Designed miniproteins, single chains, continued (2). Designs and how they scored, part 22

Each design is a single chain, and the fold is of that chain. pLDDT is the mean over its residues in the fold that is shown.

## One batch from the design tools (miniprotein)

Design m4782
Fold by ESMFold2-Fast:
Structure m4782 (fold): chain A 65 residues (1-65)
Amino acid sequence: MEKAIELTREGGKLLEKKDLEGAKKKFEEALKLDPKNKRALAGLSEVYEKMGDLKKAKEYREKAL
Protein backbone atom coordinates (compact mmCIF):
# COMPACT_ATOMS: atom_id res chain seq x y z
CA MET A 1 0.00 0.00 0.00
CA GLU A 2 2.71 2.53 0.99
CA LYS A 3 4.74 1.76 -2.16
CA ALA A 4 1.63 2.23 -4.32
CA ILE A 5 1.04 5.64 -2.66
CA GLU A 6 4.66 6.64 -3.39
CA LEU A 7 4.23 5.64 -7.05
CA THR A 8 1.05 7.75 -7.34
CA ARG A 9 2.95 10.75 -5.92
CA GLU A 10 5.74 10.21 -8.47
CA GLY A 11 3.13 9.97 -11.24
CA GLY A 12 1.57 13.24 -10.07
CA LYS A 13 4.95 15.00 -10.17
CA LEU A 14 5.53 13.72 -13.71
CA LEU A 15 2.09 15.04 -14.73
CA GLU A 16 3.13 18.47 -13.38
CA LYS A 17 6.20 18.26 -15.66
CA LYS A 18 3.91 17.23 -18.57
CA ASP A 19 5.72 13.89 -18.85
CA LEU A 20 2.62 11.91 -19.79
CA GLU A 21 4.44 8.64 -20.60
CA GLY A 22 6.40 8.76 -17.33
CA ALA A 23 3.24 9.53 -15.34
CA LYS A 24 1.38 6.66 -17.07
CA LYS A 25 4.16 4.21 -16.15
CA LYS A 26 4.14 5.24 -12.46
CA PHE A 27 0.34 4.99 -12.16
CA GLU A 28 0.36 1.58 -13.91
CA GLU A 29 3.04 0.37 -11.46
CA ALA A 30 0.90 1.59 -8.54
CA LEU A 31 -2.10 -0.37 -9.89
CA LYS A 32 0.01 -3.55 -10.14
CA LEU A 33 0.57 -3.25 -6.36
CA ASP A 34 -2.92 -1.95 -5.49
CA PRO A 35 -5.49 -2.49 -8.30
CA LYS A 36 -8.14 -0.49 -6.39
CA ASN A 37 -5.93 2.55 -5.77
CA LYS A 38 -8.34 5.39 -6.59
CA ARG A 39 -5.55 7.97 -6.95
CA ALA A 40 -3.71 5.83 -9.51
CA LEU A 41 -6.96 5.15 -11.40
CA ALA A 42 -7.79 8.89 -11.40
CA GLY A 43 -4.22 9.68 -12.46
CA LEU A 44 -4.40 7.27 -15.41
CA SER A 45 -7.74 8.81 -16.39
CA GLU A 46 -6.10 12.28 -16.46
CA VAL A 47 -3.09 10.95 -18.42
CA TYR A 48 -5.32 9.34 -21.06
CA GLU A 49 -7.48 12.48 -21.27
CA LYS A 50 -4.36 14.61 -21.90
CA MET A 51 -3.19 12.06 -24.49
CA GLY A 52 -6.56 12.30 -26.26
CA ASP A 53 -7.67 8.75 -25.46
CA LEU A 54 -11.12 9.67 -24.17
CA LYS A 55 -12.38 6.06 -24.11
CA LYS A 56 -9.63 4.90 -21.73
CA ALA A 57 -9.92 8.12 -19.72
CA LYS A 58 -13.62 7.34 -19.12
CA GLU A 59 -12.89 3.69 -18.23
CA TYR A 60 -10.33 4.67 -15.56
CA ARG A 61 -12.52 7.50 -14.24
CA GLU A 62 -15.39 5.03 -13.70
CA LYS A 63 -13.04 2.56 -11.95
CA ALA A 64 -11.85 5.38 -9.64
CA LEU A 65 -15.41 5.89 -8.32
Scores: mean pLDDT 82

Design m4783
Fold by ESMFold2-Fast:
Structure m4783 (fold): chain A 96 residues (1-96)
Amino acid sequence: SAKEKIRELVAKRTAAEILAVAAEYEASISKSPEAKELAEKAAELARKAAELYDEAIKAVEEGKFEEAEKLKREAEELLEKAGELLNEAAKIIEAE
């Protein structure tokens, strides 16, 4: 149902926002310029993923299910990349 699709997208958007805040925090405490840059990039990608999930929610509400699925996939790809970059930043920070 459309309501179930919206609930899933809201959960994914919230996860993206949490990752963005975590990445912003890691960037703020990092002593390594390399780790800071990776964490800042992760935050940017996670914020963009959250925006795309919001657009996907609007598409579902408008009955544009194919557009919503495309936006969801784009958001998922950005969120995965954000997680990878944040993991790389964390490894550098742990070695500090």
Scores: mean pLDDT 89

Design m4784
Fold by ESMFold2-Fast:
Structure m4784 (fold): chain A 110 residues (1-110)
Amino acid sequence: MSLDELLDQFFEAVRAKDRQRLLEISKQLAQNEEFFQQLTDSLLTPEEIAKLDKSTLVLRALLQLLLAPRALPTPKLPQSIIDKFEAFYQTLTPEQRQWLLDLMDELLKQ
């Protein structure tokens, strides 16, 4: 499955508020070593990388990208991916946005 197809499936799982599907897609995205490195280097600290499994790292980083794309330090991710996540977030309902905030809060407590 291509990176674009996996990102589209990630967005569908967000719309559905499907935590299990998000973890499954995050596990598949973690197998793309280049994308994993670009994502974690852009969004996560070395301490976070050491503490969490790869699927949780990818999920946490993607949620951070959705919730705070403009608050990132100099991103190593392609601008097209950042733009895609920003555009997607603008299409979400208040209920979907609140669900993402709750999910991120749970992941931050791990």
Scores: mean pLDDT 76

Design m4785
Fold by ESMFold2-Fast:
Structure m4785 (fold): chain A 100 residues (1-100)
Amino acid sequence: SLVSAAEKAVQGYLNAKTELEKEIYLALMEIVFGVAIANKDYESAAEALQRAVEILEKNKADPEVLARFYEGLARAYEMIGDTEKAEEWRKKAEELRKQA
């Protein structure tokens, strides 16, 4: 399950002790989501990104990391054709970056 993979990768990022480990988990998440988007599995990508965002928000993760995931979610919704949700997530990312 893409959702299960996202949960594990996000937990790995949050539990990482070094900056290198954090970067590796972020890169793995980007690869997993990129593959889903390339395969046009946009709904699964959106669902997995939504779950990742939920975990990151609950753990008060770095705002720049959260903003990247909000942008990913916006892109997934845009590819699905849900322009309204895409705009909402893009605005959330922009607001978060202004506070970072």
Scores: mean pLDDT 83

Design m4786
Fold by ESMFold2-Fast:
Formats: C-alpha cells, sequence, structure tokens
Structure m4786 (fold): chain A 70 residues (1-70)
C-alpha cells in the first residue's frame, strides 16, 4: 500500500545518502510500482544515475509529501 511506498522512499533516501546507488534505484522502482508519484520518482532515479545525491533526495522528499496527501 501507500504506507509501504513511503517506507521504501525513506529507505531509498538512506541508500542515496550512504552511496548505495543500485539499492536506491531498486527501492524507488518498487515505490513507483506501489503507486507513489511517478513524476518525482522518475526524476529521483535520473538524479541517482547522474550522481546528483542532493537532487535525488529533494525528489524523494517531494514523493513522500505527495504520497502522504493521498
Amino acid sequence: GLEEAIELLEKAGVAVATGRRDLAIKYLEKAKELGAPKEHLEKAIEAVKAGDDELAIEHIQKAIEETEKR
């Protein structure tokens, strides 16, 4: 459910902060499958792939905020 998506997004943020790029992408993709905001997740995934940790964390935070509104 959406609460599981929020947990995955929080785990993705930790993975980004600890340099675990592949793990972060896996958590973001799974959160997207659970119905988290696709636009913010696609931008977060692209930021992770580009090595832009700050931008990735910003989009993860926006995805959490939008998911909490549902």
Scores: mean pLDDT 84

Design m4787
Fold by ESMFold2-Fast:
Structure m4787 (fold): chain A 75 residues (1-75)
Amino acid sequence: SAEARRLLKEGNELFKQGRYEDAAELYKKSIELDPRNAEAWRNLGRVYAALGRVDEALEYFQKAAELEREERKLR
């Protein structure tokens, strides 16, 4: 959705500014609207990695990779 993309873009800007918790909130809202958006899951993983929360970061990165593999397959 357009709203999910807007939230993702706003979250990316906050992440760039080092505002990790605010970025995570926007990424989570984007995922609520579009749970198949791999970029939002990957960026949430980047936030958790930046916060030193490695196990959670790996889970989010794995979810993003799974969704990206599904998108590359013919449906």
Scores: mean pLDDT 86

Design m4788
Fold by ESMFold2-Fast:
Order: structure tokens, then sequence, then C-alpha cells
Structure m4788 (fold): chain A 65 residues (1-65)
């Protein structure tokens, strides 16, 4: 999960994360949904292609360093 959080921090779109990690967009979308349920990431309600870390997500990424 740390690799996914790091990728989201660098590439704030589903397509960007998928390309950076070498996985399908559907795989990223499913994993992002799980992180949303944990409160670690959120989607932009005006552009669902955009995703960003919550304060909790940034704290989790920092703790993994």
Amino acid sequence: QADLLRAIAQFPTVGGVAKAMGVSQSTVSRRVRALEEQGLVRRDPEDPRRIFLTPAGRAALAAAA
C-alpha cells in the first residue's frame, strides 16, 4: 500500500498512477476505493479522475519512510 500512496502523491490521477505502477486503471480504481474506505485518499467530486491524499494518508506515507 505504501507504493500506491507514494504513486498517488506523485501522480494525482487514476491514469497517471496506473501508468507509473504498470497496472490497469481498473486495478488502481479498486485499490483507491479500499484506501477511500480507510480514509487515506479521496476523489475530487468535480473530477473523479483526480485523487489525492487525506491528512491521514500523508501521515501513513510519512510513517512508512
Scores: mean pLDDT 78

Design m4789
Fold by ESMFold2-Fast:
Structure m4789 (fold): chain A 68 residues (1-68)
Amino acid sequence: MTVAELLPDVRALTRLEGIGEELARRLVEEFGSPARAVVAVLQEPEKVSGIGPERQKAIMRGLAKLSA
């Protein structure tokens, strides 16, 4: 499955560990889609305001669970 199939909307982002509804909405507004937001967080977390290394690791764990 593609990231877009796993994360079709803002609400799907909130299923990832470390992402609340407020952060999910902000990420989609900034990057245009949930899939792009997740890619940006994983590839360039330093460009995403409010995401520290612990939150990035939580998001990676959530993606692993969602893909498994």
Scores: mean pLDDT 69

Design m4790
Fold by ESMFold2-Fast:
Order: C-alpha cells, then structure tokens, then sequence
Structure m4790 (fold): chain A 119 residues (1-119)
C-alpha cells in the first residue's frame, strides 16, 4: 500500500488545491511523485495537472494528465483521460475531447454520466 508520507503529501496537496493555493499544491504533489508506489505517483500527477489547469496553464495540465494516463492504476488512468477530455473541449478540440472521453469510459464505464455532461 501507499506509504504514510505519500498519503500525507497527497492529502495536503488536495487541501492546497481546495484553498486555491496552486503553487503549494504542485510543490506538495511533487513530493508524492518520489514515492515508489505507482498509485501515489499517478495521484500526484493528477493533482499537478488539476493545479496547472486551475491556473489556466493548459499545456502543463495536459503534460501532467498525460503522465497520469500512463499509470497502471485504472482509477488514475480513467480520471486522467476524463481531465484530458475536459481540457480539449474547453480549447474547442471536440474530436480529441470525444477520443479521450471514450478512453475514460473504456477504462471505467462508471464515468458515463460525467462523460455525457462533457459531450
């Protein structure tokens, strides 16, 4: 399982995101990327992607969500694809948005309601 240190870093990064402190969220999530646990690394990349997305840095957000999509953890992979679909839709790339939304549903069919709201 995930180490206490990695869990704490992810929890603190999530709290920083909720508070709107995106720089702190990135710094705390980056600590979790040093964990040997692939789920901890994937969750950290999702948090970094979300922080960059909220800052309006879509290129960095895409970079980190693409890293999260390489996770062996299906939950992390599905959420990464869903976030990529969201960004591409906001950028007006509806073809890529649909492609990533389909990939998210292929990994986790339970995401169908969220995908239908995006498409």
Amino acid sequence: GMSPEARQAIREASRALEAGDYDKAVELAEKATKSPDPRAQGLAYLLMGEAYYKRGDYDKAIEYFEKAAQSPDPEVQALAYLNLARIYKERGDLEKAREYAQKAMEVDPALRPEVEELL
Scores: mean pLDDT 89

Design m4791
Fold by ESMFold2-Fast:
Structure m4791 (fold): chain A 78 residues (1-78)
Amino acid sequence: SLQELVSRLVALKLRKIGLELDLERLKEELEKLKKDPNASQEEIEKVEEKIKEIEKEIKEIEKEIEELEKEIEKLEKE
């Protein structure tokens, strides 16, 4: 059970890292689009929406990580 929780925690942390890297790339893309005089408002809004979706997923994963870390800590103290 403890090993299963630790394995799940590692998997969530790796997924979070992947999403954070995707978020950095999208934020860089957004900054480039904002500086491009040929970029449409629709293109900018599509990238902003993708950023919001990834930020939401990261927050959900962070909550799962916090819950698992609390459960692991409780089990390790017993």
Scores: mean pLDDT 86

Design m4792
Fold by ESMFold2-Fast:
Structure m4792 (fold): chain A 61 residues (1-61)
Amino acid sequence: SPEEVVARIQELVAESNRLGDELAAMEAAGTVTPEQRAAIGARLQAVSDEIVRLGRELEAL
């Protein structure tokens, strides 16, 4: 349903914000490893791609 798609987009936006905040905090603290940075970056990209995909599904509904 459109409502389920919207709810999922909202969850993904919340995850993106949380991951961005966590990465920024680790960068500021100097505690982030290259592997952690790459992993968080990859997840942020995947979340962004999924939001775009779900937005297109909303237009099709």
Scores: mean pLDDT 87

Design m4793
Fold by ESMFold2-Fast:
Structure m4793 (fold): chain A 62 residues (1-62)
Amino acid sequence: SEALEKALSLVPEEDRPKVLEALKLAKEGKLDEAQELLAPIARSLPLDKANEFRANLMGELS
């Protein structure tokens, strides 16, 4: 989806597989496991990019 593509564009290439795995876990209802993968990635981003990343993840999960 467009939201997923935008979210992936905001993170380093090496972190993209972790984002995809976290989204899979979130869609399966494994929110704690998804958050454990996503929190370090979001924390590594500048605030503006972290906010955009979270918005696009929410868009993908909707």
Scores: mean pLDDT 83

Design m4794
Fold by ESMFold2-Fast:
Structure m4794 (fold): chain A 68 residues (1-68)
Amino acid sequence: GEAAKRSGEAAARAGEAGDAAAASVGGYQMFLNATNEEEKKYGKLAAEAGRAGDAAKASRYGQMAFDA
């Protein structure tokens, strides 16, 4: 939904800036606000990548959720 897409966009932008912690928060918010399984899947993956310190993967998964 709209809230999940906005959170996915925030995760993608934070990841592009190299902020893995902010990307993790965005991914988690996307997971919580997900209205479909695709948004939920990519939100979880973005949060996990951000927690692992992989800002590039967190950005990619955030973008995938935004494009879903």
Scores: mean pLDDT 75

Design m4795
Fold by ESMFold2-Fast:
Structure m4795 (fold): chain A 74 residues (1-74)
Amino acid sequence: AQDYLDQAIKELGKGNLAYNEGDYETAAKHYEQAIKYATLAEKLSTDPDLKKRAQGVKDAAQRNLEIVKKELKK
């Protein structure tokens, strides 16, 4: 569970870096990976605090993914 949360945070960070560089396609891919790993961390954890942190990462990545998808529409 913690390993998946760590991967989710890392992927969210990579997505944010790509977004700041204007690489919206790469940002979208990393946000999708962050959502995947955060979902696994949430499902596999029995720790309420870890589940809450995983949900936070998932929500942030989903929100940012919607933003980059709109940018990709020109």
Scores: mean pLDDT 84

Design m4796
Fold by ESMFold2-Fast:
Structure m4796 (fold): chain A 80 residues (1-80)
Amino acid sequence: MSKEEIIKKIEERIEELRERAKSESPEQQAVLEETIKTSEEIKEEIKKEEDPLEIARLLTVWAIELAGAEFEVRVLRARE
């Protein structure tokens, strides 16, 4: 996968999260908006990086962040 393909996939996920945030509760929307912000930051860091191994590390950090956000959304939903 090229760096351009990676960036495109991150942008597609950000668009998905933005659309999802429009329909969620305020607390769930806040979690999704923070995840969008972190995703944008990781995208910009990947744009500046040329080492494939470092790009892989950044993608791993992003995957952990996405998993954490989904867990938090589920916890908030369970408390409603």
Scores: mean pLDDT 82

Design m4797
Fold by ESMFold2-Fast:
Structure m4797 (fold): chain A 88 residues (1-88)
Amino acid sequence: SEEGGELFQKGLAAFLQKDYETAIEYYKKALPLLPEHAKATAYTLLGEALFELKKYEEAIEAYEKALELDPENERAREGLEKAKEKLK
């Protein structure tokens, strides 16, 4: 929906300003409103914002959801590997 896209763009704007908490709120609000093909990207960016806040277990969950939707998503795969390394 248009609303999902607008919320996602607000999340991206917050992320670029390093306001990761606000980015996470907008990505979570956008996710149920986004088409399936856009959800993998949204989960990847949610994972990246969670990683920046050192919420590594939550970041792993977000990246795993992205890879369930798009198994070849290199950005999500790299994020997952980095987040798992932080928990070692």
Scores: mean pLDDT 90

Design m4798
Fold by ESMFold2-Fast:
Structure m4798 (fold): chain A 63 residues (1-63)
Amino acid sequence: AEAAEEQRALEEARRLIEEALKEDSDVGGVGAATLEQTADKSAREAAEATRAAIAAARAEAAA
């Protein structure tokens, strides 16, 4: 059935992504890059929040 084939395609795509991450993790390449990406995202979010807080504090001080 087409539904079963669709489910299989989705499962295979997910498995391929997981396997690519796993294989790179074993090599240490993408594992380090993925950790850096997560840290970078977190740092970017923190920097943006800090920047917004500073801007708000500055606006209040100027008022």
Scores: mean pLDDT 64

Design m4799
Fold by ESMFold2-Fast:
Structure m4799 (fold): chain A 56 residues (1-56)
Amino acid sequence: SLEAVARAIAEILNGIGDALDILLEAKKKGIPLEEAEEEAEKVIEEGKKKAEEILK
């Protein structure tokens, strides 16, 4: 349904937003970006998985 597609897109966008926040906080706190990149990638994968569950 169109509603499911909209929800799936929202989950992907939320994951991207969370990933960006992780990277910005890491830079602000002087945390190595390599560690932040790993965590950000996991958050993006979580958003993608949620989107896939919505779309089945």
Scores: mean pLDDT 83

Design m4800
Fold by ESMFold2-Fast:
Structure m4800 (fold): chain A 66 residues (1-66)
Amino acid sequence: MKEVIVRKETADDADAARERIKAELEAQGYTVVGTNSAVVGDTRYAAVVAEKGDELVLSVVSAPAA
């Protein structure tokens, strides 16, 4: 059964944080299977989805949009 782990953090730059999280997850043996970003109001969200065996990680970053 897949275990779902949700990680949340805030950052000054969502794009830079997304790239850092991708590198960290890949270094830990995860395979990045998707990335997404959206702006809602004045907040930019970035998400990274990664898999390792039966484990699924969803990491979400929020940052100022401008």
Scores: mean pLDDT 80

Design m4801
Fold by ESMFold2-Fast:
Structure m4801 (fold): chain A 84 residues (1-84)
Amino acid sequence: SEEKRQAALQAKEEGNELFKLNRLEEAIEAYNKAIELDPSLAEAYYNRGRAYESLGKLGLAEADYNEALRLDPNNVEARLELEK
């Protein structure tokens, strides 16, 4: 539903704010909520991948970048992260 998508976008933005504060585990929890509410939200996978990468969880980051690229093939940033 549109309400679930809007809630997912809010959870993503909460995760982004936590990421900026370097509260990475809490950012991941917020991105998990965004994905639960909207599993098609490519940006939530991409942003969770960045948080995982910042924590050194490279395999989890790669999985999330691949999912972001599967959902949005034009996500240049996710593609570049996978090419590192």
Scores: mean pLDDT 88

Design m4802
Fold by ESMFold2-Fast:
Structure m4802 (fold): chain A 91 residues (1-91)
Amino acid sequence: MLSEKELEERKELLSKEAREIAETTEDPELKEQFEEIAKNVKTDEAKAYEALAEFYRLMAKKLEEEGRLDEAALYRKIAEAYEAKAEELRK
């Protein structure tokens, strides 16, 4: 479980990373998805965890397409953990 300070630090870092990816990507769909993640990660706690899950899921897909299957599997597990946390907060 992330501490409040760790969550705030991750929100800031993820917002920066998502924005950078959105600015450098040539794919319009990925650009929109990462822009939405950057916007939503700082909203509320449930949306922050949903945004974190989506970011890691998209990164896992990119790594899988690059043949980096072990790293993709790790990112999928991270995404699943954040998605479960978001779902817990929504219930």
Scores: mean pLDDT 73

Design m4803
Fold by ESMFold2-Fast:
Structure m4803 (fold): chain A 56 residues (1-56)
Amino acid sequence: MDIPTLVALLGSSDPATVAAAVAALRALGEQAQPALREAWRTGNRKQRSAVVGLLD
C-alpha cells in the first residue's frame, strides 16, 4: 500500500482502519514524513489529529 493511500485512510470513519494506517506509517518512518507534513497542512481535522503523533 502506498503512502498517499495510507494518509487518506487516516480520515476513515473506521477506528481499526485508522489504527492500521497509523501503524503502517510509523513503520515507514522518514519515508512518510513529506506526505504527513502535507496532510497536516491540507488535511481535515481527523487526519490532522492522527498525523500530529506521527510527525515527531
Scores: mean pLDDT 76

Design m4804
Fold by ESMFold2-Fast:
Structure m4804 (fold): chain A 89 residues (1-89)
Amino acid sequence: TAAGRAAADSFVAAVEEATERAVRLAEEDIEKGRQLLEDVRAGAEGFAEGLLADPEEAAAGREALARAREAIERAEKKIREIERKKEEE
């Protein structure tokens, strides 16, 4: 539905914002940044499962989960790069 698509888009935007916060946190404390990213991943899976539980929203849920996972993977790459730079101090 249109409401389900809007909820999925809002969810993806929230995940992107949260992953950016995890990257910024990792610059100060790599372990805390990683922990926040894990919390974001768990939250993303939980929200997507809620959408998937409704047959009318299942397609939007699958798309939102895929987009959220992509954002999380980008954040993991950035955190890994921060970790490497800190090791070269």
Scores: mean pLDDT 78

Design m4805
Fold by ESMFold2-Fast:
Structure m4805 (fold): chain A 80 residues (1-80)
Amino acid sequence: SAMEAERKAMDELIGRLNELYSEALAAIEAGDYDKAIALLEEAVALLREARARSTNPEIRRLLDELIAYLEQQIEKVKAA
């Protein structure tokens, strides 16, 4: 069903975001801020794609909040 396909897509998105975020944190610990920024920007791009595919206003709002949070983290890394 469409709902089951959307749930699968969400689970895959969450898994990919966790992977990117984990790699970004490792890059920060290594002092590789350029790599950390690139990984976080990739995470933002994935969230924007998910937002474009979503028709649920509550999910869109959650995705917008996550995007804003990650963009704030990118600015913090840039300031380091």
Scores: mean pLDDT 85

Design m4806
Fold by ESMFold2-Fast:
Structure m4806 (fold): chain A 74 residues (1-74)
Amino acid sequence: MTPADLKEGDEAVVVAVGTDRARGETVEQSVITFTVKDRAQIEEAMARAEAFRDELEARGLRGAVGVSQVPPAA
């Protein structure tokens, strides 16, 4: 899923993960959940996740950022 797939009112999850390059194991993860109000909020969440990814890579981990939508529970 990409940020472009999200719509206003969607509950979004943005995840930044750091993986150990030698073992391929996820060693750190940051999860941001929010209700989409507008595109600027999605862009802000992505920018924060990318900054965290860059910090993980600076520590020698393999960094990745993903986005998904949480389906409504009702």
Scores: mean pLDDT 75

Design m4807
Fold by ESMFold2-Fast:
Structure m4807 (fold): chain A 80 residues (1-80)
Amino acid sequence: AALEEARRASELLEREGSKISAETFAKARAAAEPLWAAALAETDERRAAALGLEAWARFAEAAGLEEAAEAARRAAELIA
């Protein structure tokens, strides 16, 4: 379940993400940055994975990739 949602989010980000502009990419990265930093600082592997997936969900949401954002959020919830 969690791996399936993470894979779906990854596939959507790969397919749709290649079409986003450099400005949209920079904006999305900035939105996700605090959660990626939190994931890198987290010593609990499960919590770190959940924070990383939440970061990807924020990235996808800011980039306008709503389906990928929903998939990443569901994967984060299933791991946590």
Scores: mean pLDDT 77

Design m4808
Fold by ESMFold2-Fast:
Structure m4808 (fold): chain A 90 residues (1-90)
Amino acid sequence: SPEERLAELRERVEKTAEQILKNVESMKKYFPKELVKSAAETALGVVEARVRRELAADPSFTPEQKAELLAYVEEIREETLKKVDEILDS
């Protein structure tokens, strides 16, 4: 169902954000803070672009469902970037 596929997309976004945070923890030992933050921002941008592309290609989602998922992706992006800053400041 569209609801199941939206849940799967949300889960993929959440898992990818978690992996980005793990990569930041690993990278901070070897790279300057600015480079690590830039890499995280780029990776999150790729996630958003992928979701937008998948939603644009799928006629089964309503405009409301697309808007809600994109808002959720933006929320996860902002929360993840805050956590990146916290990791890099520790």
Scores: mean pLDDT 87

Design m4809
Fold by ESMFold2-Fast:
Structure m4809 (fold): chain A 57 residues (1-57)
Amino acid sequence: SETLELWRVMTEAMNAKEAEYRAAGVPLDREVILEMVEEGGRAAREKIEEIKKEEEE
């Protein structure tokens, strides 16, 4: 369940970032894809920290 939740959060963050680029008229090139991947990774890391806080506190 944790793995599925992390994947979902990551995918949602990437989709939100894609929508922002589309709204700004930025083409989805290699650099934009890398930024989307980084945003997904950031969201996953934040979710992991949230889970750790719930377990410790």
Scores: mean pLDDT 79

Design m4810
Fold by ESMFold2-Fast:
Structure m4810 (fold): chain A 80 residues (1-80)
Amino acid sequence: MEVLRRRLRAAGLELPSDEELEKAINYIKEKGKDYVDEEIQKLMTEADKASLEEQREIARKIATIRYARDLVNYEELKKK
């Protein structure tokens, strides 16, 4: 979590809520890790037509989803 907070602050992006991060983790657990790549591609496509401010929100969402995937991987390793 601290790494994500530092990266988003350094880029001038708003922090995701803890609930937003937990929802991302739950979606990855339910849909599987392959879903992450499809979600990121959809967000990148939206960014292509978005305003600069909306592109920053999309970048924040992408960073959050990537970090959520990393957390899921770490939790799986920690349980075993």
Scores: mean pLDDT 71

Design m4811
Fold by ESMFold2-Fast:
Structure m4811 (fold): chain A 83 residues (1-83)
Amino acid sequence: MSPRLQAEVEVGVLEIQGAVHKLAGEKALAKGDKKTAIEHYREAARAYEEALRIAEEAGLPPEVIEALRRAIEEAREKVKELE
C-alpha cells in the first residue's frame, strides 16, 4: 500500500470510529446516562484528532481537513455542554 493510500484508509477508519462513538454518546444521552455520553464524545474527539493529524501529515484535501476540524469542534462542544 502506498503511504498516501495507507493514510487515506487510516483516516477513514478513524472517521468511522469517531462516528460510532458519537452515536453511542447520543444513545447514552437518550437513556439519561450523561457520564457515559461524555466518555463517548471524548473518544469521538480523540479519534477525529488522530485522523486530523494523519490527514495533515499526508497532505489530504482541504475539504477532508475542514470536515475533521468541524467534527472535533462538535464533539468537544458536546462534552462542554454536558459537564
Scores: mean pLDDT 89

Design m4812
Fold by ESMFold2-Fast:
Structure m4812 (fold): chain A 87 residues (1-87)
Amino acid sequence: SLAELAAALREGARRAEELARKLEAEGTEIGKEAAEKLREAAEALRRAAEAVAAGDEEAAAEELERIRELEEELEELGEKLAKELEE
């Protein structure tokens, strides 16, 4: 149901915020950047949940696209972190 999907998106937002707090606590510059992007993703997930609950398919699609872009940015940060740890 749309209500179940909205609940799943809200749960995703909570998990993203939890991970952001853990990465920020590490005290690294890359961890701080990743935490900021995860908080943006959590915000987009909450907006997507609201759009889904309202039946606003267009708004939901827009927020999910934003989440996809943030996922790509987080992947790039993960690659940079891996490279720095190898140097």
Scores: mean pLDDT 80

Design m4813
Fold by ESMFold2-Fast:
Structure m4813 (fold): chain A 68 residues (1-68)
Amino acid sequence: AAELKRRQEEANRQIEEIAIRQIEAGDFDTALQNYRTLSALEAKDLAAKIAAKMREAGVSQARIDEYS
């Protein structure tokens, strides 16, 4: 149980890291898919970081909410 949870948390961090790089590259559609994945997994802190970065890059809150 603990080992599976730890591996999922590590995978979630990798998804967040990839999404941030995608936002920096202007690939908002792929980053939004990764945001959706983290939101579905209830990784709220990581999902919030992606959402904040998207807003800084000019993505509307309404568009982000479509993926929550």
Scores: mean pLDDT 81

Design m4814
Fold by ESMFold2-Fast:
Structure m4814 (fold): chain A 76 residues (1-76)
Amino acid sequence: MSKEELIEILENSKDPKELYEAALEVARNKIKDPKIIEALKRLLLNSKDPMVVAAAQAALMIIDPDLANKLLKERY
C-alpha cells in the first residue's frame, strides 16, 4: 500500500477493518508522516472501535513514542 493510500484510509475510511490494517501497515513499515501521525492521533482519541484504538496506539508508539505516551495520559 502506498503512503498516499494509507493517508486516504486513515483520514477518510469509516471501516474499522480498513483503519486497523492501515495502522498496522504504518507500524510495520515505520512510516513517519505528519498527516499519518495526525490521523492516528485522532483515531486513538476518538475511535469507538477497540481494535482501531489499539492499532493506532501501536503505530504511534513505533513512529512517535513521546506523542503516544502523552496521548495515552490524555485518554486514560
Scores: mean pLDDT 82

Design m4815
Fold by ESMFold2-Fast:
Structure m4815 (fold): chain A 64 residues (1-64)
Amino acid sequence: MAEVEEALKRGKEAAEQGPTAAFNEARDASDLPDSAAQKAVLEGIKPVILEHAGLPGREEARRL
């Protein structure tokens, strides 16, 4: 639905802004009641999380 697409777009925009913005978006997403929206945000920031191998965000992105 539109909310999932919006969440994915926000994740991608955060990834473009840098790792701090990407991690902040992932943290905010963990407070969302909708797990589909959480997964969409993590998919958007996934490239930044994977580039920082060994960080907690990498495991979170793989699980969600």
Scores: mean pLDDT 64

Design m4816
Fold by ESMFold2-Fast:
Structure m4816 (fold): chain A 68 residues (1-68)
Amino acid sequence: LAAAQAALDELAARAAAGDEEARRRLAELQELQGRGYEAELAGDEEAVRELEEEALRRARELAALAEA
């Protein structure tokens, strides 16, 4: 969660500064969060786990790219 939050904050700051790439990445993460919410409401615990893992993987990839 901490890694996802850090990446989200970084993307939000860049998106606010007019970074189009950051805005697209932020939208992708927000879409994954929305799908996670829907899966939670449906009681699909496996889907929630998979979406959470994907969001974390995505966030870590973005953090690694930012450090490169």
Scores: mean pLDDT 72

Design m4817
Fold by ESMFold2-Fast:
Structure m4817 (fold): chain A 111 residues (1-111)
Amino acid sequence: MNDEEAKKYLEKGKEYLAEGNYEKAIEYYEKAIKLAKDPEIKAEAYRNLGLAYLEMGEYEKAIEYFEKAIKLAKDPEIKAEAYRNLARAYLLMEKYEEAEKYLKKAEELLK
């Protein structure tokens, strides 16, 4: 039940993110993180929390949450997506060497 409820909060957070309601997206992702027992659900919630902060221009917070997602994720596709999001944050900060490094890490996971 807790993981099922966490998934519902994750999906509601994604809905608010798509609407540009970043405050509500963050609220629901934090609820998902608190309830989730499955590290993959937590990883996906952290990744989406990072995306919300990225859209708000909070690049350092976005990086922190993408790194938390990478640390928790065991699924190579979730981990690779988090690395791509991390690379995007570095690209927006004009840190091109770091962006390239993390894009290569994402590619290596999907071999």
Scores: mean pLDDT 88

